# Ledger of designs, part 48: designed miniproteins, single chains, continued (5)

Each design is a single chain, and the fold is of that chain. pLDDT is the mean over its residues in the fold that is shown.

## One batch from the design tools (miniprotein)

Design m17651
Fold by ESMFold2-Fast:
Structure m17651 (fold): chain A 96 residues (1-96)
Amino acid sequence: MDEEIEKILKEAEKALEPLREYERKLAAGEEPSAEEKAYYEALSELEKKLLELQREGFENVDDEKKVEEIKKKIIELAEEIVKKAKELKEKQALAA
């Protein structure tokens, strides 16, 4: 279980690499499209929720039932991040 979560979290982290590049471009004064802004803001919110769930899991490590519920939510959010990142890539490829 723990190994499975670690693998899913690594996949989500890799899927969030375009968000890091987007944040660097914003810091450099680049102007993204309104659609691109909305998409990356949504990814940023999902990452924030994922980090919050990881923190809650750590704080409740002695509550087995709560840890299992948090693990399920972490997997669900990580999968959503990966899916949304793939959708953005596909959409950008079709627009080119």
Scores: mean pLDDT 76

Design m17652
Fold by ESMFold2-Fast:
Structure m17652 (fold): chain A 86 residues (1-86)
Amino acid sequence: MSKEQLRKEAEIALKNAEEGGREYAKLKKDPNADPTRLTAAALRAIGGGLTGKIVKERGEEQGDKEAVELGEKAIEAAEKGGIKIE
């Protein structure tokens, strides 16, 4: 994977983790929330966080510090939303 591709994947992962995590956290507090929307937000946050973990590992292998930082932020964003990524 090129550094450009890795960073694009990292940015997409971060966006999904942040947006999915925020929506999930918000919907989880709403007793009238649509269960389908809650599930979709959770899956988006999970996907973003897990992709962030993969990007972090690839960034470490390639010495790409920016990719590592973006991957870490994606994991943190998912976890702030209530999703455990490890």
Scores: mean pLDDT 84

Design m17653
Fold by ESMFold2-Fast:
Structure m17653 (fold): chain A 62 residues (1-62)
Amino acid sequence: MSRAELRARLAELDEAQLRELARLAGVPFGLVWLFARSSDAQAALLPEEVWERLAAALERLE
């Protein structure tokens, strides 16, 4: 899954779903919220490992 695809999918989730995703991925909720709401440029600054963890957790959530 690309970073752009991941961000688009995160934008479809409500706050409760984002909190559960953060828990499953083992990352702070604030970071997941920032990912979903920030610009593409800001999102690109986050470590690739965080993107991979969120993508894997999202597939488990579905």
Scores: mean pLDDT 75

Design m17654
Fold by ESMFold2-Fast:
Structure m17654 (fold): chain A 80 residues (1-80)
Amino acid sequence: AVDKALELLKSDDPFEREVALAFLLMIYAIAKASGDAETLREIAEKLERAANDPSLPPEVRQQLRDIAEDARKAAEEIEK
């Protein structure tokens, strides 16, 4: 799911990029609500790596970094 959303985020269509970002936020929200630390760590790792892609707009890269940071923190709190 995350990998498919990240591929869509590379689309030249702004609508497809917004849909991809919405899917990533939805996956993050569900994982956080369900206490799924494994999925939150996977999200954090994949989004942090994707945020280094220079083909993405700067605002998108910043949003990916913010979600990755929140996911990492949420996973750490669940694992305590």
Scores: mean pLDDT 80

Design m17655
Fold by ESMFold2-Fast:
Structure m17655 (fold): chain A 100 residues (1-100)
Amino acid sequence: SEAEKIAKRLKELAKEAGIPIRDETAEKIAQQMVEAGLDEEKQEEFIKELVEFLVKQREELEELAKRYGREALLAELERERATTTNPDTLLQLEEVEALL
């Protein structure tokens, strides 16, 4: 499917950048891109921009981990996950946890 093609490309670019994107997250992002009606050129542009954004988020999380301690940040994310009933928010929290 178109979504499978987008998810594969997102995961390939993310892997090259050293970003650990989960299959479920990549598939969800791909589905949203298909629903938005993006053509192949726009899909490639958005994937590249998203990966660049995630690289910057990882750099910021590493800086926070150095200042506040990785274990404390992980414990806070786990508390948020335990109270979350929204599956979209849960996937976002799991991806942030994977970056730490």
Scores: mean pLDDT 75

Design m17656
Fold by ESMFold2-Fast:
Structure m17656 (fold): chain A 86 residues (1-86)
Amino acid sequence: MKERVLELADRLVAAETPEEQSRLIGELVRAMKELLETGPKEEAIAVLNEVIDRLVEAMKEADFDRQLNLGVALIAAATLLAIARS
């Protein structure tokens, strides 16, 4: 699951169209949720932090519309990370 989550994050960062971005956000959120529910908590926290780092870096060079889409995924990752740390 770790490899799939990171692969989906990389694909989202590389996605050029709003339709592809929306689809990948949905897939990434589902994969991150599954990782947290089924994997070791410590690994899930580490992977969620890695996703957040990759999305934040991608947002620095992104236009406004891409920043909004990446921001949706970032909020989901940050929310799941907060739940994992509770």
Scores: mean pLDDT 85

Design m17657
Fold by ESMFold2-Fast:
Structure m17657 (fold): chain A 94 residues (1-94)
Amino acid sequence: MEEVKEKIKKLIEEGKWDEAIELLRKAVLDGKLDSKDVNDILNYAGKLNVPEEVIRRLLSAAIDALEERGELTPLHRQLRRALTLPPDELPREP
């Protein structure tokens, strides 16, 4: 839902990261936000130069909530991979 998404973005802008993380987790669990909404929020936090540790906490909370809700999309898998930070030097050509 747009209103919850905008509230999370505002909390990130204000440096209220613990509140933003909790609201994001609850909104995903309640089905108000999907993996696309999570990706948009994380991209927004990145543009604001939010500390990497905070971005990782947002990502971790969102992934756990998406998995608890049973949303296992390709985007969810991509977000989970981002959390693990694999070395970027080995593109597996098939």
Scores: mean pLDDT 73

Design m17658
Fold by ESMFold2-Fast:
Structure m17658 (fold): chain A 58 residues (1-58)
Amino acid sequence: MEQERRLREAVREALVKAGIPEELATAFANGDDEARVEVLKHLTDETIALLREAQAAA
């Protein structure tokens, strides 16, 4: 239980740090299959947005 909870927290924090909304990251960490698809979509969109922002700032 404790190790599974700690792992879920670490996954949630990593996803939030990657730009995934906290609610979606929590659902993904809890094993929600629908959230997995949404996380992939958000992660791709956020990655593209971050790359564009970094390029514009440089």
Scores: mean pLDDT 71

Design m17659
Fold by ESMFold2-Fast:
Structure m17659 (fold): chain A 133 residues (1-133)
Amino acid sequence: SAANRARLLALLEEAERLNEEAQRKIDEITEMVRNNEPREKILAKVDELSSINVRLGQVLGEALSLAPPELRPLVERAQQLNFEISLKVGEIYEMVRNNEPREKILEKLEELQRLNEELARTIREMRALAEAL
């Protein structure tokens, strides 16, 4: 249990780090879209964000396997948010690829921003609860 607790806390710290990296990529993508940067550069940055989401999903999956019953609902919520984020990232990728209007892409980036902020709050709550258990 002590070894499992230490591993769980390390995974939650990694989840927070990956979520912060995702936030930086969302901010970079948003600025690139606002500045009408080349489509190929924006797509490359969205691919980087997608890779972070895949890694975060793996970390959350391992965290769920180690989570005590009290923490499990929060880990499942984080997995659901990460899944919704991955769908939104895919939608943004297709919109950029299809040269959709900048204003529409920015609206979807605002939706993505809200989901990522909810995920950040959920991860912080998971860490606080895990440390208290």
Scores: mean pLDDT 93

Design m17660
Fold by ESMFold2-Fast:
Structure m17660 (fold): chain A 76 residues (1-76)
Amino acid sequence: MEEIEKAYEEARKIVDTAVEEALKAGMSPERVERLRKEAYEDLDKAYKANASVQELAILATAHALRIVGEAVDEIL
């Protein structure tokens, strides 16, 4: 239980880091917030569905890569 709770917190931090990098890169705050909410909702659903530590890490990483990728695409 505790390990999964920590994984969930770490997953959120991964997303938050990507959000901050996207914002620093010049992505609009409104778009960054929408992407963060989407990631948080997916993580919350996975956590409530008893996702594993690995599943939460993979999901968070996928969302982080998407956020960073969209930031690069928006700016370029």
Scores: mean pLDDT 83

Design m17661
Fold by ESMFold2-Fast:
Structure m17661 (fold): chain A 61 residues (1-61)
Amino acid sequence: SARENLRTVMENLDVPEELLERALELLPESDLQALLHKYDTENLSKEQFIELVEERIRELE
């Protein structure tokens, strides 16, 4: 699932567990799929990926 794939990516990047849990709790499936697609296709750095996740969370809060 997109949630399991996002967990794997964020764990591999050593992203803070708190950010990972917030992303999985707050982001809908479509946003999770979009984040994974962008990460896979655009070769994002850890910092760029974290910023993208945080921006999506802020838009939904």
Scores: mean pLDDT 80

Design m17662
Fold by ESMFold2-Fast:
Structure m17662 (fold): chain A 98 residues (1-98)
Amino acid sequence: SMPMSGKYIVSISITVEKEKSDEVLEEVKKIVDELKATVPGITGYGISVEDDSKDPSKSVINVSISTESLEIAQKVRDELVEKVKKIPGVLSVDSSIL
């Protein structure tokens, strides 16, 4: 795969109930695909899932989205956080822009 190319990377960590992780992952993928289709200036993305090292009853879904500008990164972060936090089984959402 090509390395993510962009000036700003949106990083989002979504803590979910482990039994809901597959369901939440499908919803997150749908949201990311919609953002990629509607927001020009997204240059790449990655999604991974891991067990929460602090609590084995939980999983963490990590989303990284590469963008061309800070303005696009902020818009993508805000929209993704607002949509993701409403998904049943999501316990917490942490976000940063790198």
Scores: mean pLDDT 83

Design m17663
Fold by ESMFold2-Fast:
Structure m17663 (fold): chain A 52 residues (1-52)
Amino acid sequence: KTDEQLENERRLKEWERLYFEEVKSLLAEGVPIPVAFGEGGKRAEEQVNAQT
């Protein structure tokens, strides 16, 4: 495996973690599931890219 593959795996794992955190937060605010999933994904992607 290349360093790129290892970084992509770490990034994906971190994205999934952040994604579910953001989705849970949005759902707690009463945001509908499809909207929460969409917004959670965007927020997770932004956070992961900011760290890397």
Scores: mean pLDDT 77

Design m17664
Fold by ESMFold2-Fast:
Structure m17664 (fold): chain A 79 residues (1-79)
Amino acid sequence: SAEDFYKRVKELIEAGKYSEAIKLLQKEIETDIDLVRAALGHPEDVEKLIKEGGIRYGYVGPGALLFLAEQYYKKKTGK
């Protein structure tokens, strides 16, 4: 699911494994871009949990990941 995918990406980011998070995003963009958009484009519930839990991503949040995903998709498709 989109939630499961976002959780996997979040866990990599929280562990400081940014390169692995980017590779996971790139793989799923090639497999199912709509899943990536659903996971990163509708983060309201996850943002609420982050706020309540006091967790922060520093420089890389869901919006930044969505931006990177769209850039990668554009490069791969030429669109």
Scores: mean pLDDT 59

Design m17665
Fold by ESMFold2-Fast:
Structure m17665 (fold): chain A 89 residues (1-89)
Amino acid sequence: SEREKLSEEEQKELEELVPRFRELAARANEGDLEAAAEVLILLAREAILRGEDVEKIRKELEEAAEELGLPEELRKRIFEEVEKLVEEK
């Protein structure tokens, strides 16, 4: 019956990510593109844990990276990290 909700273990993992997300989001808002890339990776991890469609996650990340003007090196890093997260699931 928990198909639409995170497990207790998945909830704990997300709770541990919240402090890091806040620090990275603050730096991204100041124009730190590396911090912006890390924020996108954390959002992708959260979406994967929720069981969202991987292709949808990839599309949303591509759109966000384009809107933020991320360089190709950071975009490559984001997609490589997402691929690792998908393989671990």
Scores: mean pLDDT 73

Design m17666
Fold by ESMFold2-Fast:
Structure m17666 (fold): chain A 79 residues (1-79)
Amino acid sequence: LQEELEQARRQYRAAVEAAKVARKLGLIEEEVEYLEQAVRALGEMTRLASQMSPELGQQYQAELDRARKELEEARKRLE
C-alpha cells in the first residue's frame, strides 16, 4: 500500500509538471492530457490513502476536487 501510494504520487507529480510545461508553451491539448493523467493518479492516491487513514483520504479528496476543476478550466480553453 505505501509503495503503491508513493508510485501514484510520483505519477501525479510528473503529470502536474508536464501540464505546467505544456501550459507555458501554449500546448492546450497536451496540458489537458497531462491534467487527465494527474486526476487519474490523484484518484488512485485518494483510494489508497483512504485504506491507510480516513483523514489522509479526505485530504487527497480535497486535492482531487481541485484538480478536477483545473482540468475543466483547461478543457474550456480548447475552444
Scores: mean pLDDT 82

Design m17667
Fold by ESMFold2-Fast:
Structure m17667 (fold): chain A 60 residues (1-60)
Amino acid sequence: GPLIDLIKAAAKLNGKTIPDDIVDAIAETLKKLGATTEDVLEALKLSLGKEKAEEAKKLA
């Protein structure tokens, strides 16, 4: 889904691969906290910068 794809894309942009089970666990944790895909994108902008966050969104 979009949240999982966004997390994978962000990791790939930093030269990392996250195992699928870990990505699924992260996505489920974020959903339980009430975070949306838009919230995660904003968090990526704050931590990685707007340019990298926009590239992650395009790859997702």
Scores: mean pLDDT 79

Design m17668
Fold by ESMFold2-Fast:
Structure m17668 (fold): chain A 101 residues (1-101)
Amino acid sequence: MEERIRRLAERIAALPASKHGQVTIALGGLVVEYAVRISLGDEEARALLDLLTRIEEAIRQVQATKDPTPLAEALLELHRADPELAERLLREIEEVLKEIE
């Protein structure tokens, strides 16, 4: 898992600026889904939404600095908190990267 996350973060860091939006859109869908779940009374979704928001911030950092480390650390934290949600997010990003690389 750690190698997979590291490689994914490196791939995102290597993307040209014109393609950064595609990865952010994929994450944005999950952020909206979890925000809706909280609005419907799913309080357990709150901690996961906070982690998804930190990953979104880490993607912006990677875009600015080209350092994959903050994104890899944020993704590992999500994997430790909710491995099923992490797997879903990793798969969605990997599919987007497969299309735009």
Scores: mean pLDDT 79

Design m17669
Fold by ESMFold2-Fast:
Structure m17669 (fold): chain A 63 residues (1-63)
Amino acid sequence: MEEERLRRTLEQIEALYKKAKNPLTLKSLRDLADFLAQRAEKMGLPEIVERARELREKIEKDL
């Protein structure tokens, strides 16, 4: 289902972020997190939106 797919994607981005060491990878993950937040917002999934936005902010601080 859509909600499970978005959760899986968020988990994958979080896992990649923990392993990411270079700015190019971090920028890609930031963009993916932003995209995921927008997708979740359109689907009415506030918990996923909040987690994705928080992840995006954490990645931006590491850039």
Scores: mean pLDDT 81

Design m17670
Fold by ESMFold2-Fast:
Structure m17670 (fold): chain A 85 residues (1-85)
Amino acid sequence: SLREKLEEYAKKYGILDLLKKLRELGVTNEQIKLIFEGREMEAIEELKKEGAPQEAIDAMLEFSIALGVKKVEEAVKKTVERIEK
């Protein structure tokens, strides 16, 4: 299911707590999926159109930033670890 896939990805990047917070704030799994796809502006626009509270919008931005940072950290670590020749 989409929920299980999102939890697996969030676990992989160490951001499961942020995913949980988004769901508690009423953010849908479909909107969260947009962040994993790099479509964060579409997700934010949808939340604004739905009249979501600023707390949910802020949490979505925090999740997007944290995911981006973790993906960059993972890519950098893998690149550095492969540099031996």
Scores: mean pLDDT 78

Design m17671
Fold by ESMFold2-Fast:
Structure m17671 (fold): chain A 85 residues (1-85)
Amino acid sequence: GTVIPEEEIEKKAKEIKDEDIETLINELEAALTSLEEESPLSKQIREEVAKAREALAKGDLETAKRHLARALLLFEKYLEELKKK
């Protein structure tokens, strides 16, 4: 799978506010449901979003932010690959 550097994940996670976690998860889930084709990268994004939601449900905001940050960074890579064609 695609590997995001841990330092980039931590940096992105610090930009996410506690009050924004659920909104960003919902927005990513909506974006993923609008995708016409499933790829290894889109599957990885779904897995990270699912882990973020599970952590949020447990009240583990720091773990939720880290998984959400990874999902956001992977989604940015997905969009960049689409733009190159």
Scores: mean pLDDT 81

Design m17672
Fold by ESMFold2-Fast:
Structure m17672 (fold): chain A 67 residues (1-67)
Amino acid sequence: SSAVDQLSLEEQLKLLAKLLGKEDLSDEEIRAILRQWTAGDTSNARLAELLGVSRAALSRALRELKK
């Protein structure tokens, strides 16, 4: 948990992608998602849309990431 808290937002998003089965996302795709998310609606709903997952799946992955 402490190690995750020290990661950049980009690195945290990479870990979320792995937990969601989206590990095939490139560094460029991760950065594009991060730019789109931070440029407007920074909600979990928008992040789930950008990652192509349900809000429930994202919520579960976020809980796993913090353990």
Scores: mean pLDDT 78

Design m17673
Fold by ESMFold2-Fast:
Structure m17673 (fold): chain A 97 residues (1-97)
Amino acid sequence: KKTELIAKGVGHLLRGVADYLEGDIEGAVRSFVEAAETFLKAGDLEGALRVAQRLVDTLIEAGKKDLAIEALESLIERAKDNPELVKALQEMLEKVK
């Protein structure tokens, strides 16, 4: 179960990177959000945080700061039952503002 979810998360992460390289920013955001949520469901906090950081960096480099903020807010809401992850995501949000 956990291994299957981690594999799905990696698949979403790789798709997000591919979409970004092709210039599909909207597709990249969707894939990175799915990756982070999938790692969160697997209980892989480090994986979820790495994907969230990649999403933020990607959107900032693309000039999409508002989308980076919205994506982090969405992830915080999805992570609300995990205080450690919420704190880390909130710290990322404050740095982006």
Scores: mean pLDDT 77

Design m17674
Fold by ESMFold2-Fast:
Structure m17674 (fold): chain A 65 residues (1-65)
Amino acid sequence: SAEAARRAAAREELDRSLSSLEVVGREGDTITVSVSNPDLSLIGTLIRAMGEAFELGWSLVVRFV
């Protein structure tokens, strides 16, 4: 279905964004990432990851260290 295809694409895109982020926790549909020394590129990656997580109905928690 279109919904399943959209969800699969969002999951794939989320996984690509997360590969560029420090993932420090996963609990159910909640992903926690740690951020040190944020720049515009990393902020852009976070915004994309948040959008994809939202599409999946998941939560993305950002911790600045």
Scores: mean pLDDT 82

Design m17675
Fold by ESMFold2-Fast:
Structure m17675 (fold): chain A 95 residues (1-95)
Amino acid sequence: SDLLRRNAELLRRLLADPESAEARRRAAELAQKYLGLPRQAPDDVLRQAIDLLEDARTRGSLREQLMVAALGNHIVSAGETALRQARQQALAAAA
């Protein structure tokens, strides 16, 4: 599903952004909770989440693809929200 590919791409963008450390931690915590991933460094957890999304896209049943896509959306949205909040806080501190 396109949702699985998009969520994997968004998680890769979080991993590539050096200013998104807090967002990566938040997304990793949710990936551990909702995808059952082991407790590891946040970036390693997110790489495993990306692999899970790719696996579901290529070999998962339609039901598995929809479920994993929905969980991936939740993880990505929480990461993006944390990044937005951190940037807003930094702007407020600079004023």
Scores: mean pLDDT 72

Design m17676
Fold by ESMFold2-Fast:
Structure m17676 (fold): chain A 99 residues (1-99)
Amino acid sequence: MTEKEIIKEILEELAKKYPFFRTLPSPDDPLSQKLKNPIDIETLLKRIDAGEITSIEEAVNEIKKFYEEVKKIVPEDSRLYQEAKEAYEYFLKLIEEKK
């Protein structure tokens, strides 16, 4: 299996468990305006298909950047913060299982 195929499978599994991360809110949403690197699973899949993301490491870095920005913008006791943390931890688990 190619790294691109592995990344796509991992992103689809992540989207199945956390469907709210499949497509982020409109760019007009205040949360989207505060994110420097607003990224959703649909955008990541498109970038993989375009050859802009070619390795597991590149995909991990994109999701890590998103998670780090969410941590700076939303309160730690918010549902969004908790779900983003759980989604990131699940993503890392899927990466480990597919290596």
Scores: mean pLDDT 73

Design m17677
Fold by ESMFold2-Fast:
Structure m17677 (fold): chain A 59 residues (1-59)
Amino acid sequence: GPYAEKAREATEKGDGIKGEKYALAGGLRGNNSVLGGRAGQAAVKGDAEKAYEYAELAE
């Protein structure tokens, strides 16, 4: 979904904090804070692919 894509793009550009914000927003929208949190942690670590996977599942 759109939050997962934005989280991936931000993380790929080296902005893990922005990636985390998009991942958490996706999790909030999907009512899945656990997966949104995991996506956010992946984004902070610079793992764009895992951030995308978890954020997409959270939406």
Scores: mean pLDDT 78

Design m17678
Fold by ESMFold2-Fast:
Structure m17678 (fold): chain A 62 residues (1-62)
Amino acid sequence: MREIEAEVTTPNGESFKGSAREEDGKITAEGTGGNGITDEEASKLAEKVLRSALIGREEARK
């Protein structure tokens, strides 16, 4: 199991929090939007961050 959390605030005060989890090769993501960012956008960003981290770790293991 792998899990990552992302939280960001822009200069405009837009903020969101997202988490993504990998389990048995499946990736699930949850996001909570804030000012100007939707829950769906937050979840997509969390998923991208987790996928990027997994690719980097796979390269390190070869």
Scores: mean pLDDT 67

Design m17679
Fold by ESMFold2-Fast:
Structure m17679 (fold): chain A 87 residues (1-87)
Amino acid sequence: LTESQKQKIINYLKQTFGFSEEAINTVLSSPEVTQKQLNILFEAVEENKSPKELMADPDIAPILKNLVERDIELGVNDLVEAVEKVT
């Protein structure tokens, strides 16, 4: 993927699902996500596939699951840091 194509995916996921940019960058840069999966995701974004269609795709669904899990982890970590700073 080019930087421009990657940014298009990031913008789509932010607008469509509300994922944080940090979670998206982390997951898309993960070694668990293959270049083949990224290409399939980019093609789906270009075709304007619905959230339901993306969640049904076996190559895309694991990426979306990892994004949800990472966004939750980032939220938990921020909450722990906030508690430590106040206490």
Scores: mean pLDDT 72

Design m17680
Fold by ESMFold2-Fast:
Structure m17680 (fold): chain A 84 residues (1-84)
Amino acid sequence: SELEERIKKEIEELKEKMKELGIEIPEEDLEVHIRVAELGRRFNLTRDPRLLDEILEVVLAYFESRGDEEAAREARRELERARA
């Protein structure tokens, strides 16, 4: 499945980019990982920049729900920058 391998590679590249931005999601929080992976897959297929915004919003909501105000602020800044 060439498409599946390509999508996996692009998701990996997206995860590396998120890590570079200081956005790390613990492996234990599988629901958030799955949601981000699904959105990343759709982004790779459509190249719609709004899906990247949605990924950042999901990450922001996750950090806010955990009370991680510093990580939430970082995600908010990246979302604002992406929309500028």
Scores: mean pLDDT 69

Design m17681
Fold by ESMFold2-Fast:
Structure m17681 (fold): chain A 62 residues (1-62)
Amino acid sequence: MLKVTIKPTEVVLEDGRKGFIDEETTVEAEEVEKLEDGNWKIKIKGLPLEIIVPGEKVEIEK
């Protein structure tokens, strides 16, 4: 199971809406993908939720 730590940052939701993570948050990810713009697309496990996060704000656990 893939753990992803997201540092405080704005995120983009699947429908293009913006959200904000105000504190460092660790989530379980079903999928992670690096996009051509350097951002990460993260699909959160157990939720129909996909977010786009700036690459410099993401740490992926091994």
Scores: mean pLDDT 77

Design m17682
Fold by ESMFold2-Fast:
Structure m17682 (fold): chain A 81 residues (1-81)
Amino acid sequence: SEAAIAEGVAALVREIAALADPATAAEIRALLDKLVEALRAGDVAAAEEYARQLQPLVEAVVSRLTPEQLAAARERALARV
């Protein structure tokens, strides 16, 4: 379902953020919270903007992770949905 996919993606992004430096982790979490709120409100334009800001931050963190760290983050995210 769309809700389960959205919950899974949000959970994964939160677990990835936990592996970042504190400043980057805080920024990812703040943007993700705003994205989730915009989606719940049906504000597609705001959701797209927050997703655009989130993407490069998440990509930068993922590029520095080992395959083991990413696998562990996926497992932790799956436990939340």
Scores: mean pLDDT 83

Design m17683
Fold by ESMFold2-Fast:
Structure m17683 (fold): chain A 68 residues (1-68)
Amino acid sequence: ASEETLQAVREAFRKAGVDLTPEEALRYARRALDLIKQGKTIEEAAKELGLSPEAVRAGVQALLDAGE
């Protein structure tokens, strides 16, 4: 991922109340997107990752906006 993607995803999680490193934020966002692509809801992905649904939605949206 580009440095812009790393920053965007990290800031999305931070605004949702989750403080992660850029690399951790990207890992969580990608894992959440993979779960959603498998047919899971945002709420199910959040439960599996130990995050809020708001955080999952924010991180996934930032990743998609970055073209991933």
Scores: mean pLDDT 83

Design m17684
Fold by ESMFold2-Fast:
Structure m17684 (fold): chain A 94 residues (1-94)
Amino acid sequence: KLIKITTLPEPRTFAELQAELSARLGRPVPLDTNGHSLDTKVRTIYEVALPKSVADALGFDELLVLFRPGNAPPQLKLAGIYPKEYTAVYFYVP
C-alpha cells in the first residue's frame, strides 16, 4: 500500500529541499548534512530523516513508500538506523 506525504514542491537539489522545508517551518530544519540519495537509472530520490516534531509541524504524518513487495524496501526499514523520534521522507527530482 502507498502511504501519502503532504504535497510539497519537488526540489531539484538537497539544498533546495532544505531551504523549502526551513521556509515552511520558519526556522532551520535539522537535516543530515549529506542526506541519503537513492540513485536509479530513471530518477534520483532523496531520502531524509526528520525529527517527528518537525515532520508533524510540516504536515508529514506518513512515510512515502516507493517500493512494491519484492523490490528493495526503504533503507530506514532495512538498517533501523534512524531513532524512534525521526521519520524518513522521500522526494523526487526530475
Scores: mean pLDDT 47

Design m17685
Fold by ESMFold2-Fast:
Structure m17685 (fold): chain A 93 residues (1-93)
Amino acid sequence: MDILYIHLKDLKEEQIEDVLKLVETALKRNPSIKKIVISGDKEAAELLAKKLKERFPDIEVEVVSEEEGVEIAEKARVLIVVSGNSILVFELE
């Protein structure tokens, strides 16, 4: 399954637009992605999910537990990890 997985360790308000731009770039490079899955901090994940649904209405967005997130990360085409100090992006070849 072609999934973009986002793990949120922390999310600053100023990082939201940067994450949205990185997701837009990842979706353009990987048009087979039809689902975005988010895990980590519940409030941050729900806020980001709302913003993603508004910006990408044709993409399914789901918030999952951290346990489910670990299983999904292994199958993800693109992995984004957000912390208060950095945003890391990994793509499968």
Scores: mean pLDDT 83

